# Designs tried in a protein design run: designed miniproteins, single chains. Part 86

Each design is a single chain, and the fold is of that chain. pLDDT is the mean over its residues in the fold that is shown.

## One batch from the design tools (miniprotein)

Design m2981
Fold by ESMFold2-Fast:
Structure m2981 (fold): chain A 80 residues (1-80)
Amino acid sequence: MVAEAEAHAAGLIAAMDRLAEEYKASPEIRATLERIKAKMQEFIKAMQENAPLEELQKIDEEISALGREFSALLAEQLAS
């Protein structure tokens, strides 16, 4: 189960990296991707350490917020 979560996270990160490279993403978009990668790694580690559900939910919300920021920045770049 954890190995599947790690593989899924790695796949999402690879897809985001490919999109950032394909669209020549700005430094701000790339910085946001690095923050998402760090939070995904934090989430996987928390799962491996059997962290309380409350902590997992907090990290998940932080990842969701960063994902929204990434989408907004990418949309802004494409509209410019």
Scores: mean pLDDT 78

Design m2982
Fold by ESMFold2-Fast:
Structure m2982 (fold): chain A 88 residues (1-88)
Amino acid sequence: SLPSVQELLDWFEEHRSELTEDQQIAALFTLAVLMGIEEAKENLKKIDEIGKKYPDMDPKQQEEARKEIKELFREGAKKAEELLKKLE
């Protein structure tokens, strides 16, 4: 299994003095990408949970749920675009 983001942060802080400046930049960049992937997974999980509850909602709650899903999708897309831009 992949180490957690927290385990990688702890490793980085413990070994920071052993890393070159370029290695430190590479490690921080990798951590930023992994954090972005974790956030994207949580947003997808939230969308799935809303979708599961959707058939049991009243019409007003369904309208609000559709708006929330659209916003979560837009936020996820924007975050992915920002991460890709940092990799260029």
Scores: mean pLDDT 71

Design m2983
Fold by ESMFold2-Fast:
Structure m2983 (fold): chain A 87 residues (1-87)
Amino acid sequence: SKEELISRLKGLIRERFSLSGSLLTLAEETVEDIVLASNGDLKTLNNHLQELFLILSEIQSAENTETYVARVLELIGLREDLKYSIK
């Protein structure tokens, strides 16, 4: 089900990335938006998940504030784009 997929993907984020607070919430909400926006299209789902995981990896490996902020803004932008694609 969509609910099981969302739960599993949120678990993978917690397992793979050392995120906390509002950033973890944003990442988990973005996963939910990706699943909803994909509307059963596995190619679209995989493409957006790869983009999310790349952004989260870059946030985790950011060595300065400017890079960190830029990647957080990319995450926010991805989430906004997905929300406008969800009817």
Scores: mean pLDDT 81

Design m2984
Fold by ESMFold2-Fast:
Structure m2984 (fold): chain A 84 residues (1-84)
Amino acid sequence: SMSDDEEARKYAELAHEYADRALEALARGDYESAFRYGEEAKRYGLEGVKKATTQEEVSRAIGAALRGMGLAIEAAMKLGIPMK
């Protein structure tokens, strides 16, 4: 069975995959898809934080979540979505 830290790494990997999709969507001007992918990246990164049992894995997961959040914010600004 997969350990909690291995699950945390898989969530961080998935978060980076969605962040990459958000970046590609931003590059082509698809701001709606970029926002959705960035929010998914943030969500998966935060799930990784919940699973992580070491500071190294927490840092990896939060880094992935912050990357996703930053891309979602950029997309939201392009769409004129008000930020809370």
Scores: mean pLDDT 87

Design m2985
Fold by ESMFold2-Fast:
Structure m2985 (fold): chain A 83 residues (1-83)
Amino acid sequence: MSYVVGAAGLSREEALRLEEEARRLGATVYVGEGNTYQVVASGLSREDALRLFEEAVRLGAGASVSEGGRTIRSVGEEPKEVG
């Protein structure tokens, strides 16, 4: 089965890190630039998709996991702590 992970609200460094991890997992990756960066990774196993999703959430990104076009998990963008 093929899973897709989407993440948004990332810095450039965070987006590049997620892209590298997703590509290492064998995913097809798209990185988009706007006010913040977004990453979409497709062709993942369930385990790899959930791992990438947890990493995106840990970075404070809004993230989702989809299977066959159906969203199975989603989290809204978390406010980054202003240090």
Scores: mean pLDDT 78

Design m2986
Fold by ESMFold2-Fast:
Structure m2986 (fold): chain A 114 residues (1-114)
Amino acid sequence: MEQVVNLIRGFMDVLNVPQEVTDAITRAIGSLVGDPQAILDLGFLLAAGYVGNKAAVGRLLDRMDVAAVSEVARQLKAVVPEEVVDALIDAIRARDVDAAVAAGKRLVEELLKT
């Protein structure tokens, strides 16, 4: 888990993500259990989606294990409204870049409220 969190932090630093957003994403990701690659891909997707980097989101959606990432993402229902998580899972399953950006931004905004 520590290596996954550190890789996500490094990715967010490259994208110039604000510290508050970095802390919110890493706190949420650090609580997840399951496939480390799926957790890593979810963290990268949330970061890229938040900053609106459609190229990075598209590359992530093309390469990720959609089923594994969707299972890991369901755990976020513990801290974020179910409809927000379901919107992200639907975008991931559809490999819809614009929907994933919109859902990722909304999910991060909900994480910032906690």
Scores: mean pLDDT 84

Design m2987
Fold by ESMFold2-Fast:
Structure m2987 (fold): chain A 91 residues (1-91)
Amino acid sequence: MSPGPQVFASTDKVDGYKLSVDLPDGRTQTVESTKDVGTSAVFHPDGSVETTSRPGEDSSGTAADPSMGITVKNLETGETVVSVDPVVTLP
């Protein structure tokens, strides 16, 4: 198992997704991607978000800190496609 930043990946469909990230201070940050436009989002523990949008690409999200949890929901099907809990790393 590899310790590192938490990452989610989109499914094979270019559907709209809702990304929800739980911050270490108890706040929740969300980003939605639009169908046919891939959005890459990097979530920081202070609540800032870096986004890059590319038409025809898959959407992805990364937590800059492994203490953050990520949940990805497909907005077309209503299914939760990825759920990543905070990472506990062993020495």
Scores: mean pLDDT 66

Design m2988
Fold by ESMFold2-Fast:
Structure m2988 (fold): chain A 91 residues (1-91)
Amino acid sequence: SEKKEKIERGAQIALERTEEKLKELREQVAAGKKMTSEEGIIKLLQTVLKLSEEEAREVVELNREGRVDEALELLEEKLIKIYEEEKKKLE
């Protein structure tokens, strides 16, 4: 139950970060910056989940190779970490 709650709370925080980053990326595209879907996903993962570029590329590669369960496990670990870090800020 506790692990599930941490994942759900982390996902809610990540969703809010995703909305803000999508707005930023749309503004960049409107300013003439071209990007691929892959580049957009990498930038979202870096901003939303605080992944390094290497970690974000690993998630994309795991998904591309059909290793979806491994990609999801990595994302769940990062969602839990997001919740724990935000909880510390509210102390």
Scores: mean pLDDT 73

Design m2989
Fold by ESMFold2-Fast:
Structure m2989 (fold): chain A 78 residues (1-78)
Amino acid sequence: TKEQKEMLRRLAILQAQQVVSREVSDPSKRDQAIGRINQSSTIDDPKDMAKSVRQALLDAGVSEEVAEKMEQAILDAG
């Protein structure tokens, strides 16, 4: 259902924030990335949301492999 898709996207956003908290050691970079991921949750198009989250993770120094997995999690939810 639409409600299930929205819930799964919210869970993927929370997972992306947890990745940043776990993998980004610089507190300032971590806070900026978490803030950007949270702002990405307001994007209506799931594809654009997924790209925004991927870029936020990459900008924070998260590996391309992990960032791509998080992008895919958001896309799979939609």
Scores: mean pLDDT 83

Design m2990
Fold by ESMFold2-Fast:
Structure m2990 (fold): chain A 80 residues (1-80)
Amino acid sequence: SKRAEAEQLVQEAVGHLYEGDKEGAIESLIKGMEKTGFELTKKTVEEAIKGAREEGYTELAEKLEEALREAEERLRKKEE
């Protein structure tokens, strides 16, 4: 399903952030937005950010927020 694909790509982005690969994280989020839709991928990332903050993984949450912002901005510019 598209939800499962979005969840998988967001999890891949989290994996990239654990490796210090911010660019890979952004690319995984962009791929999610292109394959499953912008809104579904964004909501899935926002859920992951909320979960990370609730568990005290503040640095991960902040890096996910930055990756999401950059993915959104790159897609916006690409569609112009």
Scores: mean pLDDT 85

Design m2991
Fold by ESMFold2-Fast:
Structure m2991 (fold): chain A 83 residues (1-83)
Amino acid sequence: KKEELIRLLSEKAEVSEEDAREGIAALLAREPTLEEQEARLRAHAEAAGPEALALADEVVETTRRLLEIIRSGDAEALRELLA
């Protein structure tokens, strides 16, 4: 099922399947530092105002959802996210 995700990302991003695999691996490797990255993003957004904070929260939620989809191999959820 991970092969289906790689195929979808390759098609949508117009990159090779090998590049898509590397991209997924790089994203998963960032998972242990996500909380730190989220905290940093929110701190910067708070200084910029409530609209920036709302956008930062949306980015954080989307990133967490994408990682969940990649880990689960849920190609249908990925199609919905990319639609």
Scores: mean pLDDT 71

Design m2992
Fold by ESMFold2-Fast:
Structure m2992 (fold): chain A 65 residues (1-65)
Amino acid sequence: AKAKWSKQQILDAIKAAYPELADKTLESLEVSPTDENRYTVTIGGEKYEVVLDDNLKVTYFGGVS
């Protein structure tokens, strides 16, 4: 599926929720095939799973093994 928001909007939402990532670059973004609000992102070489609500607020953030 295609992302509901732009890569920059998703990155800005993550940085607003987690300021420790503010100096990092979003290297990749993958949209969940079953949920347009769920993304797998690579930031600073690490993979994270992110869920955003309809107001672009982070509702879930966790590392991916």
Scores: mean pLDDT 74

Design m2993
Fold by ESMFold2-Fast:
Structure m2993 (fold): chain A 68 residues (1-68)
Amino acid sequence: MALSPEQAAELGKRLKEREPELTAEQREAIDRALVELVLGVRNEAALATIARYDPELAAEVRRLLAGL
């Protein structure tokens, strides 16, 4: 399963609006993980990366993927 580009953009926007305490490297890692989920590659690693830095975002991603 893969995220739509629109879903990934919305998730990125919500993350930015919440302004979690993330380093630039962690934000880049989440952005790459969202791109990987849109492409349908490395899904388990991508989800694990998001869950490591922002478990709330990871839960939202899992809900969206389950709805597909």
Scores: mean pLDDT 76

Design m2994
Fold by ESMFold2-Fast:
Structure m2994 (fold): chain A 92 residues (1-92)
Amino acid sequence: MPSKEELMNLALGAGWLASLLAEEGAPEEVVQRILDLAKALADATEAGDLEKALETLRELRSVLQEARAASTNPRVRALLDHLIARIDAVLA
C-alpha cells in the first residue's frame, strides 16, 4: 500500500506535469482535468481517505492514458509516459 507521502508526491508531480504540458501546448481541457484530479488526490490523501485516493489515482491514470493516445507531440507523450509509470509503480 502506498504511503501518504508517496500519494502526496504523486499529486504534486501531477500538478507539476500539468504545468509542463501547458508549456508544451497540450489542450487546455487535458491540463485542467489533470489539475482537478491532482487536487482531488491531494485532498483525499490529507483526509486519510486511502480508498478515495486510490480511486482518484486510477482515474488520473485513465485520463493520462487517453491524453497519451490522442497526442502526436513526442515531448507531451514522454511527460505522460513518465507519470503513468510512476502511478503504475505505486498501484502495483
Scores: mean pLDDT 83

Design m2995
Fold by ESMFold2-Fast:
Order: C-alpha cells, then sequence, then structure tokens
Structure m2995 (fold): chain A 115 residues (1-115)
C-alpha cells in the first residue's frame, strides 16, 4: 500500500540520520502526527526551492511556497536548527524531496477522509 511504502521510506530516513530533532520529527510523522508530516513537507519544499533557484528555473510561485514553508519552520523550530536539519536531509543518500512534499498531501488527504 502507499502508506506502507511511505512508512518504509520514513523508517529508512530515521535510521540513517544523525540529527536528533530530525529523527524525532520523522518518528512523530510515522506515528501519524499531521503536524510532524507538515514540518517534513515544509523541509522538502525548501530543499526543492533551493535546487530550482540554483538551476535558475525557480518561479515567483515556487518562491512564495518556499517563503510560507520557511515561516512554518521558523514558528515551530528554534532558530538555527532549521538549517542543521536541512543539511542533515541533504546528506542522506537518494533524493527525498518528492517524498517529503508528498507527506503534506497525504496528511491533507487523511484529514479529509476523517472529516
Amino acid sequence: SARAAVDERLAYLEANTDNPLLREIIARARAGDPEARRLLAALGTLLEYRQLEEANVATPEDRARAEEALRLLNETLPGEQTEEILEALAALPDDNRALLVGLGHLAEAELAAAA
């Protein structure tokens, strides 16, 4: 199932990260915490935007999404820890941006199904 595939990937990230706060956020997301899933989605959005900007293909809409993601991260995570978590995610093998962004859509779908 899609949920099993997502959990398997999150378990892999949790096992392979050295960042304790990132590990905690992943563990909470795996336990079904929609707030933790939104945080992971925001991290994925910011990483995707940084790559698009480096490639000089970022749109104003991409920038607006990244600014909103950064606002959520700054409200929830203390200061410099956002950059440390982004560096920890970027150090992991494989491209996890699509997975992390997809967690936001999964959380929204689960909320809609529960309503």
Scores: mean pLDDT 75

Design m2996
Fold by ESMFold2-Fast:
Structure m2996 (fold): chain A 81 residues (1-81)
Amino acid sequence: KKLEEKILEELEQALRDAVSGRIPADVALATLDYLVDEIIEKGSPEAREKALQLLDEAIEKSPDPRVQEHLRRLKARLEAA
């Protein structure tokens, strides 16, 4: 549970960084790919639901269509898992 909480906190921060453009998009998106994979492999159903909510919020807030498209693909991967 503590590991899942940490991964979700890191996901939330990485989503904020990707949306804000503070980090180069390639680096931010690679970090998001890693964190989503960790949630798929190790996360509880509750952690996956929370990650889906965070992804939905980030998609709505993102001004970059390329970032939005990548986040939608990550959401689809989480939903399929």
Scores: mean pLDDT 80

Design m2997
Fold by ESMFold2-Fast:
Structure m2997 (fold): chain A 98 residues (1-98)
Amino acid sequence: SKKVKALQMAIKSLEHAIELLEYMEETDLSELQRSVLRLTVLGTMAFVVEVLKKIDEELAKKLEEIFERILASEDPREQKELVEEALELLKKKLEEEK
C-alpha cells in the first residue's frame, strides 16, 4: 500500500529528528550548528505534514498544530517531546492501515 509506505517513511523521518534533538541536548554545539539542526527538524516536520495532507487531513491538521508548537519553542527537550507526540500519532495510524 502506498499509504503504508508513506507512513513508514514519515515515522523513520521523525525518529531521525528525535535523534538530532537528543544530539543537540547532549552536545556543546555552535550557534550556527544548532540553527542548522533546528532547521533540519523543522523541515522534516513540514515535509511529514505535507505527505499526510494526501493520506489523512485530520491527522495532518494535528501534526500542523504540533509543528506550530515546535516553531514557538527554543528548547530541544520540549521539541523532542512534541516530535515524540507526532511519532505516536503516526504509529497509531500505521496500525489502523495494517
Scores: mean pLDDT 85

Design m2998
Fold by ESMFold2-Fast:
Structure m2998 (fold): chain A 89 residues (1-89)
Amino acid sequence: MELATSEVGRRIAELMLESTRLPDPLGTSVLAAAMIEAAAERDTDPNATAIGLTLAAEIEGYASEELKKLAEDPRVDEKIRAFAKKVIA
């Protein structure tokens, strides 16, 4: 269980909503890849899955169907959903 993931994800989403530049694009790509694997297993908190898929979409330039569903999921933090919706649009 990822008890702190929603707070970390929310903070990351807030920073990304305020800036179009990531501090470490390469490190963010590695994190996004790990989160995509967790999403495929369905063992991860929806907030962790949503932020990972959003980071992957921002870097790769496309949004998965799972990310689109998570952007509308009320279990996902509002800031993470807002960032995902910006990337999807």
Scores: mean pLDDT 59

Design m2999
Fold by ESMFold2-Fast:
Structure m2999 (fold): chain A 55 residues (1-55)
Amino acid sequence: MTPRELAEKYKLSDEEIRQVQAEVLAALAAGAPESEAQAIAKDAILRVAKEREER
């Protein structure tokens, strides 16, 4: 499942999507490979979804 599909599944807001994109861009700027950036995106989406569930 792609990061985009996960974001759609968990109904992330535009603001939450921007937060995930910022984390991915920061990782890429730090020299992370695309595979790691995708893993970071998926983890960030799941973290955001979990934080919302805990509220």
Scores: mean pLDDT 77

Design m3000
Fold by ESMFold2-Fast:
Structure m3000 (fold): chain A 94 residues (1-94)
Amino acid sequence: SKIDELYEKLKEKAPPYLQSLIDKLRNSKVPDPELIRKILEVAEMLGDEELQILALKFIYEKFKNDPRVKEILKEYAKRSKNPKIQKLIEEMLK
């Protein structure tokens, strides 16, 4: 599945702390807004654009069509200074 492919790519790139947060999200049946925001914050702090993109795609696919996740991603796009991240989120939420 797309979720499993994204998860494996994240495991290859993410440092142990971020991997632990992603593992918690993967095992969750419902979105945790604080956990999602923390994952995005940590990925951004690492300065790895590819890792940030993978985290965004994983979150979106894991909780596809969840309105809480859509709002978090909209907020994140508004605060992002990276045009590639803004465009990715815009395209995902259409």
Scores: mean pLDDT 85

Design m3001
Fold by ESMFold2-Fast:
Structure m3001 (fold): chain A 62 residues (1-62)
Amino acid sequence: STREEIIERLMTEGGLSRRQAESTVDALLQGGAVRLAAIADLERVLGRELAEEIVRQVDSLK
């Protein structure tokens, strides 16, 4: 599934554990302050460009 592809990408490119990757996707889907915090963490780990790409992919799940 697209969700699993995003999780695998966060693990391989971001070095996140599966649990961290799943929590990140859930935070991005939840919205609000939790989403903003998840975006900031992704930018720190992956850089802005890749973080923006991941956010767009997660938003496509909505």
Scores: mean pLDDT 86

Design m3002
Fold by ESMFold2-Fast:
Structure m3002 (fold): chain A 119 residues (1-119)
Amino acid sequence: LDSLFTEDADFRAIAAASLAVTAVVAGLDEEARKALMEEAEATFGVRREDLEDALAGVRAAEAARSEEELRELVRRAGPAGQTAIVMQAARRGLDVSVLLEAAGPVARKLIRQILAARA
């Protein structure tokens, strides 16, 4: 994962996605989530828009019932949201390789790293 943080765009997308997954998994209320997002923006330079995209991605991925729904969610999301969907799908034990065709460059790189780590 450390190699992903050498590129600013990859770092920001992954940071936003990781924070969004953490906020949803921890069950943070709106006030705590808002405080976390403000700290992330100040500390990591992530954009609020990327954090909102990532949060929407995590919640949508939790609700998804099929592989096709997950692919459609990835296609509609921004880079941070796509990365968050991949992280949440992996956390759920789903096969993330099915998302490769729908994913942009940052999410595709993460999918390949997840698959390599599992092999």
Scores: mean pLDDT 77

Design m3003
Fold by ESMFold2-Fast:
Structure m3003 (fold): chain A 88 residues (1-88)
Amino acid sequence: PPLPSPEELAEAERVVEQLRQILAESGEPNAEEKFERVYRAALEALKDPEILENFLSTAEPENRERTLAVLRALETVELARRAAALAA
């Protein structure tokens, strides 16, 4: 797969940071721990198309596009981190 461009990476990192800020501002206890848990679960779901499809099928239609955008951003950040490690 092609490496993400610096612009794609910067945009994806901004989306991930916005999600973190939203969770922090929600007033939920342990927002940082919840964010890390969601991040890990999302990366695992992306590895299995059946799990991803089941998750999306149970989501409300209005939230589908938002959920997909967040998952794509998380995947882009993970790919960039892996590529940087290989280039070191």
Scores: mean pLDDT 70

Design m3004
Fold by ESMFold2-Fast:
Structure m3004 (fold): chain A 92 residues (1-92)
Amino acid sequence: SSERERQAREYLEQARKSDNIDERRELIDKAISLLPPERQARVRQAISSPDLNVKRQQRQQALRDGDELSAEVIDLQIEIDEEEERLKLLKE
């Protein structure tokens, strides 16, 4: 529904603005839960990949399929992965 779609986008926008990685992950999971079950499985498989290029390819595929919400979820996970690598260098 349009309301589920709006709510998913709202969660993703909140995740993008958050400085807390755990909060961002929670918001992403909430957004995924609003997707159809088949797409939830595909998105979770994509975001669990250890290969950043695989995630980028999966995002491109979601865009080709017209699945903007799945593409946004994957894109935001890429941002988290890049930030986690950056933060590793600053870890005590």
Scores: mean pLDDT 83

Design m3005
Fold by ESMFold2-Fast:
Structure m3005 (fold): chain A 70 residues (1-70)
Amino acid sequence: SDEAELLANRAIGHVLRGIGSYLEGNYEEAIKDFEEAKALEDELETRFGIDTSSMKALIDKKIEELKKKM
């Protein structure tokens, strides 16, 4: 569906922005983008039944790693 595709693209966009912020050393902004991506992944799972478990796990691991560097 168009809605699911838009949400998936937005989630990917936030992940890429988070990676960019991480590479610049902006950990707090990176975490914010990763948390926004995770919220969109949750919406994909809840509303459209898309299994986002692997992506959410990767995002959670990255957030935890970055919080330890702050």
Scores: mean pLDDT 87

Design m3006
Fold by ESMFold2-Fast:
Structure m3006 (fold): chain A 62 residues (1-62)
Amino acid sequence: MEDELKKLEKKKKDYAELGKKKAEEEAKRVPDATQEDIEEMAKKGGKVGEHGADVVAEQKRK
């Protein structure tokens, strides 16, 4: 049983959601932001969060 893996999977989801929400909220604060810009920023934030968590999970600390 891999409790560590379950925690890392949850962190990946949490980080992806936080990154997406933050990017989306920041984009919404820009009056000239289009829906496409908001979606791209949200997608970009989510991927960054997932990638970071994945590196940690794989012991790629350095």
Scores: mean pLDDT 63

Design m3007
Fold by ESMFold2-Fast:
Structure m3007 (fold): chain A 76 residues (1-76)
Amino acid sequence: SALQPVIALLKQANRGTNLQQTLDSFKADCKTKLLLVANGLGMPSDELKELAELDLQSSVNAICQFVAEKYRVPLP
């Protein structure tokens, strides 16, 4: 499931892992995967640079909130 990495990160945060570092790692991983998919689809380098500059923090926060509510995973 596409949500498994987020669930795993929330579980790590609940075990005393720094939540901000966990979210930053998840954001970086999402960007890397998104860039790989976009490059595979033939996205031009200029558009890939724009994509790499996107701030995913709001999206990551929304996804974490959704997963926490749906799967009843407590945030630290």
Scores: mean pLDDT 62

Design m3008
Fold by ESMFold2-Fast:
Structure m3008 (fold): chain A 97 residues (1-97)
Amino acid sequence: SLDVRLRAQAISDELEKRLDEVAENSESLEEFLEKGLEIVRETLRKLGMPEEEIEKALEEMKRAVREVLERFGPSKEVVRSTLSAEFERIVERRLLR
C-alpha cells in the first residue's frame, strides 16, 4: 500500500542517517559492522518483520558484506554502501510485496 511505502521510506531515511553517524563514530570496521547490523535489526523490527525473518535477513546481509569485503578489501564506505543496498533489497522483497 502507499502508506506502507511512505512509512518504509521514512524509516529507510532514518536508517541511512544512523548508519552515517555510526560509521563516523566507530573506531574499527568490525565495530561499525556490529553496530550497523544492530541498527538494521532494530529498523526491520520497527517495520514489523518477525524475529525469525530478521535473523535470516541479517545472515544474508553478513554474507553480502563478506563477499564485498573479499572483493574490495577493508573499507567502512564499502560496508556502509552494502548494508544500505541489502536493506533496500530486503524491504522490497519481504515487506513491499
Scores: mean pLDDT 81

Design m3009
Fold by ESMFold2-Fast:
Structure m3009 (fold): chain A 74 residues (1-74)
Amino acid sequence: SRERLLEELERLARTAEQLAKIARKQGNDATAKRLEEVAQRLKEAIEGNYSDEELIEVYREAMLELTEAAKEIA
């Protein structure tokens, strides 16, 4: 449902913010900036007038970017 999708987008945004803070503490400013941009895009999608299809696309793109960024932090 849309409600569950929005909840998942909110969780991803918080995860991106947490990972960005970790990356900043490690001195990995490039990865931190990328994660901050992912969090911002997720927040804009949640607050915006996005269709379910557009929200699913944002979710998919964010998941891919978070997965790649996590490798840079580990």
Scores: mean pLDDT 86

Design m3010
Fold by ESMFold2-Fast:
Structure m3010 (fold): chain A 100 residues (1-100)
Amino acid sequence: SLSKDEIEDLLLQMVDEVTAAIEEGLEKKLSIEEIRERVIEIVEKYMDKILSGISDEELKAKLEELRKEMIEKIKKAKSAEEIQQIVNEFVSRALEVIRE
């Protein structure tokens, strides 16, 4: 299973990759829909890796619910700034749950 430190590292890597994808999308003048799709692919990739590495079923269930809320919010986001804020808020809440 993943340690708490390994999960934290993966969450921070996810934020960095999301930020890079948003910056590239804005530079290339991609639509908000295309930026949303790229960000969703990144967060699903990282969250699948994190969740598959968690042996604590209660922690896993809490993170799965937060992931679901994040994805639903990203799908409704109207700007790149809103997408970044949604991901940042998710990571902040996930870190609180992990650090309990």
Scores: mean pLDDT 90

Design m3011
Fold by ESMFold2-Fast:
Structure m3011 (fold): chain A 79 residues (1-79)
Amino acid sequence: MLSDEEKREKLKERAEELIKRAEELLAQSTDPDVRHRLALIIDELRELLKDIEEGKIKDLDKAEQSLENAEKEIDRLEA
């Protein structure tokens, strides 16, 4: 099993990757609704990343679920 420290590092890497994907989609999107949704996802992911880095996340499973939800939304906007 991963330690809590290893889980935090993995969540940080996941959040950074999802932010990068969302930013790349935002740069290529001309649809204002898609751009608005991507901007909200990026803001939420940046806040989550900051909270992970500052040690404010006590429930790592909830953080993982938030990342899974963000990935599903990005995948939907990419399709």
Scores: mean pLDDT 82

Design m3012
Fold by ESMFold2-Fast:
Structure m3012 (fold): chain A 81 residues (1-81)
Amino acid sequence: SMLNDVIAMGLQDLIDEIEKNYPEETETIKKLREILEMAQAGAPVEEILKEVERLAEEAPEKIKPLVERLVQAIRKLAEEV
């Protein structure tokens, strides 16, 4: 769906940003790639959101704001008709 495509782009952008600025965060990058695969496979937006929210709760303090930014972006997209 178009929503899944936009979410997949947001996930890829976050992965690229973390790989560039926080390359040591390999576990978070790996989890984001798993969520990206879910989005690309057409998983429901609600399930993708739950996974990103869980990751934000588990993420190290230095990258938590970046993951939370994606959570807010997905929530905004999910509210659009």
Scores: mean pLDDT 86

Design m3013
Fold by ESMFold2-Fast:
Structure m3013 (fold): chain A 86 residues (1-86)
Amino acid sequence: MITEEVRKKIAESEKKLAELRKKGVPEDQIREFERQSTVRIIADALMRIGVEFEIELVENDPSLSPEEKQARIERIRAEYEAAVAA
């Protein structure tokens, strides 16, 4: 699953980079953009796995009240969404 998601995002990034090259954007800027995009794709994949596991741990924690579970899950989702939103 990670490999497939990473592959799809890399393919999308490569298409965007090809468009930038066609528009005559300097190669140095394209290389920096490519590096940042690759790091972000990997970081996003790892973060998504961590978020899913953290939510499951919260849901299965018998020491937390329903309100505490909801508050933690909403915070986790908000932090993830903010991080992914670019």
Scores: mean pLDDT 75

Design m3014
Fold by ESMFold2-Fast:
Structure m3014 (fold): chain A 100 residues (1-100)
Amino acid sequence: SEEERKKYAELAKEIAEALRRAAELAPKSAERVIRELEGAAALMEAAAKSLEAGVDPEAAVETAKRVMKILKEIAEKYKDELSPETLEEIEKAVEKAEEL
């Protein structure tokens, strides 16, 4: 539905914004993690644009599931390397992705 697409587009944008903040708050030494977070943000930004263009939400939901898996793997693998602030923004992104 139109209302469902608008809701999912907004959630996708909020996920992307949280991931951009997570990347900004990450230690500069975590270059690989920063790239993975920025890549995930770009995927969610693309999903939001597709939803705004009237594409069915199924593809956006699958993208969110993939991003959520990546984020959980990052949080587990790099929990001792990442700042608490970065981990908090990743957790916010996961919570929003679970709403899709």
Scores: mean pLDDT 84

